# Ledger of designs, part 113: designed miniproteins, single chains, continued (3)

Each design is a single chain, and the fold is of that chain. pLDDT is the mean over its residues in the fold that is shown.

## One batch from the design tools (miniprotein)

Design m11924
Fold by ESMFold2-Fast:
Structure m11924 (fold): chain A 94 residues (1-94)
Amino acid sequence: SDEEIAKKIVEESTKKLKEKVEKAKSQEEAYNAMDEEINELFRRLLQAGITDSKLLAKSLLEAEIAGLEALKEAGFEVDEERLKRLKEQLEELE
């Protein structure tokens, strides 16, 4: 299903994102790595034929949340209000 394809792409993207964040030497490098992987995720989802707006939004929100959590775990500063807002947006889509 499209849901299973999207889930696999998100899982692959978030693993790569976590690796890049862990290797980042600065706050800016870590955020740039997250942004690059989120943009690549969107591109991969569209290339896989995922065009459903709700599924795309869910996939991107899940990846952004995972990215901010990875930044936090790596000791970088994160906007806790942004993280909370993204989690609330994901719940609204469920």
Scores: mean pLDDT 87

Design m11925
Fold by ESMFold2-Fast:
Structure m11925 (fold): chain A 76 residues (1-76)
Amino acid sequence: MKSEVASLLTALRILIVGAELEGMPAETVARYRAEVDRLGKEADEAIKNNDEEKLQEVSERIRRLGDEVAAEIARV
């Protein structure tokens, strides 16, 4: 789970960089970067507390945010 969450966060960060390069507005990019950073902090805290349920929840939120970013790219 820990390794999986780290991989998902990395993939999401790469997706956001791609969105920025494709011309997504800087304000929108900054908003998504802030949300990813927040999710990363929550994942780190869950790992520190050995909270597997929280890691699963964060993983699902990362996947949902990835879908949102992909949908936003399609609109831009």
Scores: mean pLDDT 80

Design m11926
Fold by ESMFold2-Fast:
Structure m11926 (fold): chain A 84 residues (1-84)
Amino acid sequence: MSELEKKIKELEERVNRLQAEVDAADLDPETKQLIRDLIENARKLIEEAKKSTDPEKQKALIEQAEGYIDMAERVLREARARKA
């Protein structure tokens, strides 16, 4: 499905960007580990979505992956704000 395939690619790009940002960020080890754990969970769900032949299951996996990415982005944003 082109729409779901586009969403998967979008999430993969967000995960790759987020990984690069967290690796470059000057953050405490606990915060970095939390973000990395969220990224790993998102990657696992993206992989499952790519392997799924059921559109409804694929949508659910994409939604869960997006949730983990949103949480990771929020944690990174809040941690950076505390340094300002």
Scores: mean pLDDT 84

Design m11927
Fold by ESMFold2-Fast:
Structure m11927 (fold): chain A 89 residues (1-89)
Amino acid sequence: SMEEALAEIEELLGKAALALHLGAEDTARRYFERLRELLTKVLGDEELAEELVREAYERLSAAKDSSMAEQAKVVKELVERIREAIEEK
């Protein structure tokens, strides 16, 4: 279901955010690769999935040295952005 997919997306984004915060760039990249695969499956659009992953990477990288609360806020905003992209299809 869409809600199950969004829960997995939120988990992957949260794990990527934590990995970036800890400087574990290779671990973060693996989470973004999994996110891309999941988004491609959910959206049926590989190009849109790649754009959304790029947006997530840019926003989480910008927030990587911020508080845990701020990182969680960015994750929630990215989940909402992805929900909107799914609803537009």
Scores: mean pLDDT 87

Design m11928
Fold by ESMFold2-Fast:
Structure m11928 (fold): chain A 57 residues (1-57)
Amino acid sequence: MTLEDLERRARERAKTDEGAAQLVRLAEAEDNPDRRLSLLMRAAGLSPEEIVALRKK
């Protein structure tokens, strides 16, 4: 899964899910790349286990 795939999934979820929309806004305001990636993964609906796995890839 690429960063581009995560951004696309997060933005699609943000259209129908207010929590996802808030996480996308937080990610756009985040200057730290690692924190921004974590916020996008959460907005895309990934589980904590999937987030850990992707951060190692």
Scores: mean pLDDT 74

Design m11929
Fold by ESMFold2-Fast:
Structure m11929 (fold): chain A 71 residues (1-71)
Amino acid sequence: PLPSMADIMKAIAKKVEENGGKISVEELIELLQKEHGVSREEAEAIAELLDADKDGVIYKEDVDRAMAGLT
């Protein structure tokens, strides 16, 4: 079974915080596949959702916005 989106967002938020407020799209994809059993296609879709400005980097603000939308 795949983790919930809320669990995924919490894991991403923690990793972003550990990395000084940002994480690369590649690091996010690896994290989701390795730690959470998410497929590459699903991890890419999540990264695309969070990287709204297409800069290849996910910031704490990107995760906070996504989590607010999951209420």
Scores: mean pLDDT 76

Design m11930
Fold by ESMFold2-Fast:
Structure m11930 (fold): chain A 67 residues (1-67)
Amino acid sequence: KEEEMKRRAEERAKEIAEKVAKDPSLNIGDQVQKAVEEASKELGLSPQETARFHQLLAEEVAKKLLA
């Protein structure tokens, strides 16, 4: 589960960074929120795991936007 969450966070962060780069009018927070909701539903995450995924995704998005 932990490794699956990390891999999914990296994949979603790349997608979000690419979308934001193509359309600067997109709200990064909204994109992150949608990705967290999708992952929580798809992976059947608990509230604690959902919070962990949100943290991992936010970190990966920040890294890609700063690069």
Scores: mean pLDDT 77

Design m11931
Fold by ESMFold2-Fast:
Structure m11931 (fold): chain A 58 residues (1-58)
Amino acid sequence: MEEEGRKAYDDLLKQISNVTEEERKKAEEEVKKRGALTPALRDSYLRGILKEISKKKK
């Protein structure tokens, strides 16, 4: 799962290169509000939020 997650995250970063650093920080703050305690859960939430941001931009 971790190795697959790394590949998926790299692919995500390639696709969402149009997402700004500020938007990434905002997404990370949203994950903190949800109280995500594990890296896997945090990454899952972050990935979903970033995907939605990228989709709405273009």
Scores: mean pLDDT 66

Design m11932
Fold by ESMFold2-Fast:
Structure m11932 (fold): chain A 79 residues (1-79)
Amino acid sequence: PPPLPPAEAEVLKLEVEGDRVTALVRVTNARSLQEAIEAARKAVEEAVGKPVTVTSVEVLKLEVENGGLNALLRVTAEV
């Protein structure tokens, strides 16, 4: 069987207000919710271009498809 693709995170919306960042992130093909959250954190960090400290994560949608986990997350972080 072909190898499963790695988890991917896409920042759908990014809002920056001073030192606070709020992002809407779609994660596909994660192996766990923890992996989805970490992928989302990295995507937000790359989009901002600076290290970020995640202060909260809200799970807006969680789906299991083809053995992978797809999540829609609202991430709040500080820069």
Scores: mean pLDDT 81

Design m11933
Fold by ESMFold2-Fast:
Order: C-alpha cells, then sequence, then structure tokens
Structure m11933 (fold): chain A 61 residues (1-61)
C-alpha cells in the first residue's frame, strides 16, 4: 500500500489547503477532498490541483 499511502498524504495536504482557502472546518474539507479522490487518482494529481477541486466542491454547497 505504498502508493495508497502517498495518495493519502496528498489527500491530507489538499484537505488542509482547502480548509484554509474556504474557512471550512478540516473535517468538511477532508470530506470534499475524499469525494474528489473518488473521481481522480490522488497519486496522478498534484496536491494543489486536488485542493482546488475540493475548494470548488465546498463552494458549491
Amino acid sequence: MELDEKGEKTLEGAGQMAALLTGASFEEAMEAAREVAKEVDPSKVSGIELAGKAVARLLAR
């Protein structure tokens, strides 16, 4: 699960960035990041790209 662990690390970073950018709680930002991760491979996208998509999901709610 080394590739999955790297993906999880990217996911956590993206969640923190999304929370800071939107003012949402870390829990809400992590939920948005997990939803984005179901549609994109976290190992193939940058943390910034994943954070941007998570921000878009948080702002759409």
Scores: mean pLDDT 73

Design m11934
Fold by ESMFold2-Fast:
Structure m11934 (fold): chain A 95 residues (1-95)
Amino acid sequence: SMQEDLQQLGQELVRLAGELLERAKLRKAPQDLIDQLQQVRQELEDLLNSGKATLEQLIDQGRRLKDLALQLKDYGLADRVDQLITQAEQLLKES
């Protein structure tokens, strides 16, 4: 269902945000980037816990996460996030 697809995409974005956050901390990234990653992860978790997350909201948070990954030069994670954004955009077109 669309709700199951939304939950799966959102959970994967939370996982990737957590993965990037842990790597940023280990690499002693700038504190402002760490703070932004913590905010994105928290906002994603709050959206999923609300049960009212939209594809547009997940796409917006995904774009923020991709930008942070690029700023941290984590091109592999940025590509993985971009693939999730593309999947969410495709689901939005089918809705």
Scores: mean pLDDT 88

Design m11935
Fold by ESMFold2-Fast:
Structure m11935 (fold): chain A 68 residues (1-68)
Amino acid sequence: SHMDELLESFRTFAEQLARSLRARGASAAQIRDALENLVRWFFSQNPEASEELRERARELAEEVLARV
C-alpha cells in the first residue's frame, strides 16, 4: 500500500541517517534528536498522513535507534 511504501522509505532514510551519525561519533542522544527531527520533517511533506501513520513512524525511529 502507499502507506507501507512511505514507511519503507522512512525506514531507509532513518537507517542511513543513524548509520552516518554513528560513523561520525554522534551520541545516542544526538541520533535520537536527529531521528525525531526526521519524523517531523518526513510527515510535513505528507500533511494527509494520519496520526496512526505518524505514530508508526515514531515507533520505527525508536526501533532504528535501538539497533545503533
Scores: mean pLDDT 83

Design m11936
Fold by ESMFold2-Fast:
Structure m11936 (fold): chain A 68 residues (1-68)
Amino acid sequence: GKLEIAYNNILEGILDASKEGKIDLSEEEAEKAAEIITEALQKYGDARASDMAGALLETSKIEAIEAV
């Protein structure tokens, strides 16, 4: 669906940037970053400020779980 297309495009962009030396992320870190960005982007683009705040809190939680 639209979510999966957005996720794959973001993930590929992150992986390409990493291969070009623009960022220093492993493939696993890139996958998690793409998931976080995709969720935040969807909520930011469609939701009210309160919904976006919720997305940002979940983003922060996921980053903490991944030991960053």
Scores: mean pLDDT 61

Design m11937
Fold by ESMFold2-Fast:
Structure m11937 (fold): chain A 72 residues (1-72)
Amino acid sequence: DLKKEIEELEKEIKELEEKAGDNSEALNWIKQARKQVKLAREYLEQGDENTARMNLENAKYYIELAKEELEK
């Protein structure tokens, strides 16, 4: 269920924002992840599940970069 995946990623992004504080590099990656999740929601609403899935993959990639930045 792509809608459930979107909701789960939105929750993870919010948690990462709280952990990032004022870390500008982590916040940049979090911002990119949020943009991808928003695009996924928009494409899913339009019925384009394939593009929505690709945007969620991009969001997961940016979330991973944010996590790596916070582990420095």
Scores: mean pLDDT 86

Design m11938
Fold by ESMFold2-Fast:
Structure m11938 (fold): chain A 104 residues (1-104)
Amino acid sequence: RELEELLELLERRLQAELDRLAAEAAATSDPRRRLALQIVADLLTALTRQARETLRRIAAELRRRGREDALRALLERLREALERYGLVTPVDVEAIWRAVRREE
């Protein structure tokens, strides 16, 4: 059930960053900066959504193949990346998955 916990953690980290960007956008009098912050917020939302979907797809495939060991390794490495960098993109999910695959 570590998968659901990680997906919820990704959502919480995204929401915290979105709240921060929204506060900055509300505080700025520069319309160009406000637009840039909105674009960043939209991009982070899209990237996080794609990362979650990629993770769900990989997890489903690993469960189908009975590879619970590989799924656990992937989830632990993604959790470490989240704690270290605060956010995970679909590129990060793919890179960590490739690393886990090379170790098998």
Scores: mean pLDDT 81

Design m11939
Fold by ESMFold2-Fast:
Structure m11939 (fold): chain A 95 residues (1-95)
Amino acid sequence: KEEEKEKVRNRLLVTLATMDESNYDELVKAVEEFLKLHGIDDPELARKIAELLMYLIKNKVKNPTVEEMAKIAKEKGLDLSKSDIARFLFLLTTP
């Protein structure tokens, strides 16, 4: 279970580090798998997070804060709260 969580987290991190706009579907799947292993079975939330992450990558937004990410999500019409973004980042950065 712990080894599985580590593998999925590492897969998501590699996807984020190596992706461009052509592999959006891979990012959506990676986010869905990551969230599901942490007890969050919400494909719509995963899609919205993937859309936000793709925008940040495509526009080379450097070191965005949770506040800046929430503002961008709102400006792009994504129904993502500051708490949704903060929870995802906490799970991603916590072993």
Scores: mean pLDDT 77

Design m11940
Fold by ESMFold2-Fast:
Structure m11940 (fold): chain A 92 residues (1-92)
Amino acid sequence: DAEDERMAAELERHLTPEVRAWLEELVAELKPLAEELGKTQEPEEAQRRLWAELLSRVAGIPLEEALEMVETLSTRELNRRLFEAILERAKA
């Protein structure tokens, strides 16, 4: 995927200390949720919820919309959308 390679290279160019700090903060916020979901949910359900939370926060969309995307889109499409959302925020 030449497009995926271009997006990855462009994201790397925009990974400033500020963007990296934002991503680290996002991961830290999701860590307790990941631990609780791992204890209470089936692995597949926990993974879907974490994907939806990540997409919602990165793309700035409602959690309900992110959950619908996780249910309907392939892992490949989810990765692409997440990358695009990170890149857009990095450029802004």
Scores: mean pLDDT 75

Design m11941
Fold by ESMFold2-Fast:
Parts: sequence; C-alpha cells; structure tokens
Structure m11941 (fold): chain A 96 residues (1-96)
Amino acid sequence: SDADAEAGRRAMEGLRTVPSLQPYAKEIEALLQKAIEAAKKGDLETALKYLEQVVDTFRAAADVARKNGDTDTADALQAFADTAARQLEQAKKELA
C-alpha cells in the first residue's frame, strides 16, 4: 500500500541519517532494486531471496542501533523488519 511504501521510505531515510547505519541503508537499497528487477522478469524465487536478505539487513541494523543505546531506532527498525517478514510470508503463500 501507499502507507507501507511511505513507512519503508521513512525507515530508509532514518538509516541514511545515522552514520553507523548508512552501510545497511546502502545494502538494503541494492537488495530492493535486485528484488524488484527479478520480480519484473517473473523470477519470483530470486526476488523472495533478495527480500529475505533485506529483512536480515534491517535486523542487523536494529542490533547495531541497540548496541549503541539507541533503543527507539532499534525498536522502529525491528518493527519494520517484522512487518516486512510478515508480508514476505504472505507473498510466499500466494505463490504456492
């Protein structure tokens, strides 16, 4: 949805503004581009693989934020990762 897309964009901008999280933002952007390109070609298995890596990267960024004492950022990144994981599980069920 447009609201989910907006939430994702805001989460990515949050990652880009925190210096220790910027490498994770770049990895997520690259993985999302690869997932979109694979999906457009009908390679849904490859698209799902890249989306799983996006979820893992958000969780890694949340762990870094938590280690740095930024609990609010860590909780927000973890919540977004959990939402993305739920959407990914639903997509897998619709493809089966």
Scores: mean pLDDT 82

Design m11942
Fold by ESMFold2-Fast:
Structure m11942 (fold): chain A 86 residues (1-86)
Amino acid sequence: SAAERAHLQAALDAFERDLEALEEHFNSLSPEEQAANKEAYLAALERGRGQLEQLRAVTTDPALLARIDELLERLRRLEEKVKAVP
């Protein structure tokens, strides 16, 4: 429905803003702060991945699917950066 599409769009908009804030915050941390927060960041990214996978499973709109796939790739890149922290 149009309401379901609007709800999904709003959820993805919120997710993109939160992901951008998380990326900016992580990049602003010192190496010591990154190490201290590594486990918490990995847990947050895993929860985000689960949310996007659930949205992907119920989405049939090709443009929204492409947007979800782009967000999953952004999560993967941030996860790689976080995992690289000693």
Scores: mean pLDDT 88

Design m11943
Fold by ESMFold2-Fast:
Structure m11943 (fold): chain A 71 residues (1-71)
Amino acid sequence: MTEEELLERAFEAARKVLGDQAVDEETFKKYAYVLNNGEAILLPVKRPLTDEQVAALEKEIGVKVIPLVVP
């Protein structure tokens, strides 16, 4: 999976799991980053996530999720 494919998958997963609490596309592009050679993603979020939300996102994306609360 390419870095671009992983970022697209992560954006779709955020919309699916978080709904209207997901960041918009411009905010996602600004802050989202692939880490550890594609093994983790820094995921911009509007609010701190619960452990259950992190687990759901990791399941949908297939990699570790590190949430980053953005303005």
Scores: mean pLDDT 82

Design m11944
Fold by ESMFold2-Fast:
Structure m11944 (fold): chain A 80 residues (1-80)
Amino acid sequence: LSEDLKRLAEALEEVREMLEAGASPEEIREWMEERAKSEEDENLREQLLAATEEIIELYEKDREKAIEKVKLWIEYIKEK
């Protein structure tokens, strides 16, 4: 559980950096699909993909809110 949460937080940190750099939704999806394929845990894989889609939907509408949401998710995970 703890290691899975660390891996989730690491992936979200990369997404946050991509959002701040102005990466396209397509680039973010491709990156996360590649990362998710390397994970053997199905639950972690599903969480990574689901979180990414929620963030991309928000990012296309409001970049600042998408970045804020990712930061809050990372902070929440790290506080556990």
Scores: mean pLDDT 80

Design m11945
Fold by ESMFold2-Fast:
Structure m11945 (fold): chain A 55 residues (1-55)
Amino acid sequence: SSLLEEFGKLMDELRALGKGELARELFVRFTQAYEAQDWAAMREIVEEARREVER
């Protein structure tokens, strides 16, 4: 999905910025939201990742 593709890109960007531990934490949370089919939680996590990349 579009959310999965965007999240994958953000994880790569966070790792490139040296925020690999945060990327791992967000990946676990995103996987749990995906398993629950909680699209609202997935969007929330993507927005959190975007804010971290923008810093």
Scores: mean pLDDT 86

Design m11946
Fold by ESMFold2-Fast:
Structure m11946 (fold): chain A 106 residues (1-106)
Amino acid sequence: MTKEAEELAKRAVELAREALETGDAKLAVEAARLASEAVVLYVEMLARGDTEGVEKVLPLLKEAEEAVLAAVEKLKAQGDLSTVEEIMKIIAKAQEEAAKKMEELA
């Protein structure tokens, strides 16, 4: 899980940065999907008490979030609101899944 979450977060950063440079909506959507999958794995590490894995992955998730949000702002500037809505739905679903897993930890 830790290595998988790291790889997903790193790939999300790469794709989000490419989307920011090129304005490619498909890269932005894929970056959001990978970042969301990494967030779910991160919450599973929290559930297991993997503090070392959590500390290692958290900075990469923050970097991926910032990169995805920057790509979203570029898509908004281009008028690609449909892709922005798709990305926001992906993020919202991941946040809901993460919240449910965190509630199980309480």
Scores: mean pLDDT 82

Design m11947
Fold by ESMFold2-Fast:
Structure m11947 (fold): chain A 81 residues (1-81)
Amino acid sequence: SHMDELEEELAELLEKLEDEELKKRIQEVYNAWKAGEMPLPVALMELSELGAEAVKAEGYNPEVAELAGRVLSAMLEVLKA
């Protein structure tokens, strides 16, 4: 399912990050969306900004950038479904 794909991509992104506070912020936004406390378009904007912060924190690592993009793409597929 699109949700299973999103969970896998998110887990892989979080595993690559060294910044524990950034991981926590990403997880909090994701959990707020899943709990219905945050609309999906707002969660997408917040996670897009956090993804950019993650890429910067990892020295503009292309692998982290690709993983962040995959998480956002998977969220967009959930929106379209």
Scores: mean pLDDT 81

Design m11948
Fold by ESMFold2-Fast:
Formats: sequence, C-alpha cells, structure tokens
Structure m11948 (fold): chain A 73 residues (1-73)
Amino acid sequence: SDAEKALEHLKKAVELKIQAQKTKDPSKSKQLLEEAKKHYNKGLEYLSTIKDEEEKKKIGEEVKEYYEKLLKE
C-alpha cells in the first residue's frame, strides 16, 4: 500500500515535470512544477515508511524506467 502510493506519487511527479518542460506558457509551467514538487515530496514520505531496502530499490528503478520512457516520446 505505501509502496504503491510512493510509486503513484513519484510517477505523477515525473509526468508533471515533463509537461512543465513542454508547456510554452510560463505561468502554467510554474504551476505544473509546483504540483510535481508536491507529488515528489509525498512520494518520498511514503518511501520513508518502507523498511525493506530491496522494495525501495525496485520503486526507484521503476520510476527511473518510467521517466526514461517519457523522455523518449
């Protein structure tokens, strides 16, 4: 549950960051970056509750793969 919440928030953070980079409107870009930061912080909070280091590593790897996938589009 906390692992799923961490993954959801971290994936959302990277999505919003990429949307911000593609947005030509400076105001919209700033809003998206603030939302990305909020999701990133929540994701890290959920990660901090996970005691299994291998589970944390898998979440980090999945987020990295997701980010790389979005960058290639």
Scores: mean pLDDT 85

Design m11949
Fold by ESMFold2-Fast:
Structure m11949 (fold): chain A 83 residues (1-83)
Amino acid sequence: SALDELIAGLEAEIARAEARNEPAEVIALLRQALAAARARDIDSLVEYLVKIFLLYNPDASEEQIEEIREKTREILEELLALS
């Protein structure tokens, strides 16, 4: 299913992030995103992914944050429908 592919992708991304010595905060948020995906908790998954965006873009405007949140939700809802 698309959800199983998303979960596998998040697990692979955590392994890659660890291998690349990404910031510990990014790895922690990816693990929280993985838990939310397994729980089918789209609201929490969106917020963890937005937090990862903010770690790389700390000066992002409220408008930019809302746009990323909306686009992320749309992508995740589409992925969950493709199963």
Scores: mean pLDDT 84

Design m11950
Fold by ESMFold2-Fast:
Structure m11950 (fold): chain A 75 residues (1-75)
Amino acid sequence: DAAIDEALAAAKDVDPARLVNALSSIPALPQPSPEAQALVARLREMYPGQISDEVFARLERADVAAVIEALRALP
């Protein structure tokens, strides 16, 4: 997904702790979405072993549009 790829590219050099803190404020949806699962797969590739599986499990239920906005807002 081009929008996810662009947002993740913007966040690539961000400290993983800052990334987790920014994403932790995003509302969780009742069910995981395919888009959120794809986003989590990309984050696992970018930050192998640096973000916990518990955080990834939460992000699989995140609103992807809000995640994209949060990633784009990172300095």
Scores: mean pLDDT 72

Design m11951
Fold by ESMFold2-Fast:
Structure m11951 (fold): chain A 88 residues (1-88)
Amino acid sequence: MREEIKEILREGAALEGVELSEEELEEAAEEFIRFAEERGIPVEKGKEFLELALEYLKALKRAAEGDESAKEEAEEKKKKIAELIAEV
C-alpha cells in the first residue's frame, strides 16, 4: 500500500513540474495513510481517491494543452471523486 501511494504521489507531483525525493515521498505517503486512519477512512478507499485525483489532473493537463475531449474526461473524473467521497 505505502509503495503504491508513493508512486501515485510521485506521478501527481511530476504533472505539476515538481520532483519529490524518495524521503519526501515516503513522508507524504505515511502522512496520507495516517490521515486516512485517523478519520476512519479505509486506506484502500484513500488510494482509490488518489488514483482518481491523478487521472483528473492528467485530464486537466491535456485540456490545458488544447485537448477538448480531455475537458469532458476531467469532469467525469471529478464526478467519480465526489461519489467516492460520499461512500466514506
Scores: mean pLDDT 79

Design m11952
Fold by ESMFold2-Fast:
Structure m11952 (fold): chain A 89 residues (1-89)
Amino acid sequence: SMAEERAERLREALQMLATLFRQMEAQGHKLNEIGQLIVQLAEMDEAERAAFLASLPERTRLIILNYLYGTLGDGERVKAISAELDKLG
């Protein structure tokens, strides 16, 4: 289904972004809180990841999704998520 394809692409984006962030840390760069969360999420299994995401504030979940869709080059979804973040204040 399209939902399964989307979930798989988001998993690929998560692993790609986490790999880049780990490389940045190895080079002496410090990650912000969102970068640290992305690295942690990438190390979790599917069940742990779902539970952890459900424990995060909605704003934090949307920011993480915005990074993942940005990594995929999905400008339309980035725009839609940014609009949703604006509604949250």
Scores: mean pLDDT 86

Design m11953
Fold by ESMFold2-Fast:
Structure m11953 (fold): chain A 149 residues (1-149)
Amino acid sequence: ILLVDDDEAFIEELKALLEKEGFEVVGTARNGKEAVEKARELKPELIIMDVDMPVMDGFEAAREIREFSDIPIIAISSDSSPETLQRMREAGFTAYILKSAAFEVLPVLLKKIKEYMEKGFSPLQATNAAIFELSNDPRFKDKIFPLGG
């Protein structure tokens, strides 16, 4: 997993949680430019990325990553407006998770992605299947949104 956010405290807490749950964090990035560079170098199976970052935002970073990779990209943001969700879809994000729900949703989502990958699904296929399942769960329906990237 590649983690991308300009909030260093949020990244360190999320990294610690994911590593405790048995997931490998192959790298972190503080802006979209570092995210593009590390996606190319590290070839992560999944990217978790904030959209509101300095230097290069998450929308621009997602568009650049899509030029060379189909790696699933999950957006994290506090803005769930229909306009922002449409912009995320157009930029090639796979899904959106509400930032305030990230610590609740991500451990469950990532365990589900792993289960699908163990059944022979590709990272993108496993991510789409897990997102679809969780978006139909009453516990998460207002916290995770499929985008179809």
Scores: mean pLDDT 80

Design m11954
Fold by ESMFold2-Fast:
Structure m11954 (fold): chain A 65 residues (1-65)
Amino acid sequence: MYYALVETSRPVDPAVALAAGASAVLPIDETRYVITAETKEQLDAAVAAVRAADPSARVLKRGEI
């Protein structure tokens, strides 16, 4: 399983990442989310979907669990 910690400038609907292949979206606070996916490709797609919704979104950390 793969994860990314993403920071956004505004709240992004978790459905955006889930529709792109994320397994879960876990809010840390109003602007920080942990996105998880089974594969790296699904994680990359989910992060790309979040960045499409908020172009200022930043990946702070990513890895494998």
Scores: mean pLDDT 84

Design m11955
Fold by ESMFold2-Fast:
Structure m11955 (fold): chain A 92 residues (1-92)
Amino acid sequence: SRLDALAQEIRRVVAEAIALMTEAQKSKGPLSDEQVQRLRDLKARLEALIAEMRRLDETEPLSPEQKQLLREAQLVVEEIERLLAQNEAARG
């Protein structure tokens, strides 16, 4: 189903974002331009996926597992925003 495909895509993007953030935190100093751009792209993709899943919830109620996935995805978006803000502060 579209919901199942969307949930799989959210899990994939979340895993990729967590892996990139973990790698970035192991490095000393500011994020590279490539890391910044990749985090921005992953954030934008997650926000789009969250919006689409919320739109589908208007037609057919989400399962508890899907609602939990949305909460987890939103927390990852917030962590990306925090990391990007910290990086900008460190540069200026």
Scores: mean pLDDT 85

Design m11956
Fold by ESMFold2-Fast:
Structure m11956 (fold): chain A 79 residues (1-79)
Amino acid sequence: SLSLGEQMYEGLRRLAEKGLLAYLERHREEFTEQLLEALKQSKDYKEIVEGVKRAAEEFPEVRELLLEAVEKALKELEA
């Protein structure tokens, strides 16, 4: 079985393979809200964050969006 971080990374990688990275730009607020919910439900939320950051390193076209979503989700999680 895949870890939560590996599952997050694989999800984003499959989105890239299908040419759907532009979907994240159109749905960035929804993605950030879903990411925040995933972090709230996980004891290993840092692993999910690492998965998203790994995707940001591999997909420069969405790097800024992914890193901004992580920053916003973590800020809301700590509030």
Scores: mean pLDDT 79

Design m11957
Fold by ESMFold2-Fast:
Structure m11957 (fold): chain A 66 residues (1-66)
Amino acid sequence: FQAYDPSDPVSVALVAKLQAHYGLPVDGVYDEATRAAVREFQREHGLKDDGVFDPATMEALSTLTL
C-alpha cells in the first residue's frame, strides 16, 4: 500500500522534489515512474526499497537540498 496523500501539500512537495531529482515530469502524481524513483531513492539511502512513501522516506527527502 502507498502512503502517499495527494491532498497533503507537504507530500506533494516532496514527491515533486523527487521527480525533479530523477528527471521525471514534476506533476506531484504518484504514478509507476514516480514509485520506481522512490524505490531507487530508498535503495540509495539504505531504506527498504518497497516504493512506499512512508515516514522514513519522507524524512530522508525533507533533508535533501535540490
Scores: mean pLDDT 74

Design m11958
Fold by ESMFold2-Fast:
Structure m11958 (fold): chain A 76 residues (1-76)
Amino acid sequence: KEELERVKAELERLVEDAVNRWLRAQGIDTPVTVPGAHEWTEEQLRAFLRQVGASDEDIERALELHRRAKELEKKL
């Protein structure tokens, strides 16, 4: 349970960091949260991160976290 919560939090933080970096580049200095990113499909997550200019490394990391969260969820 703790590992699942950690993985979900890490994924959400990565997505929020990517969004807030992209928003700052647009001149928007108000941080946003992206709750529920762990519930997105793998393709939705990939497409969204590409739209906000996330690096290939960040996209790969997010997909790894997403897959890990789904594996841990099956064990609950």
Scores: mean pLDDT 75

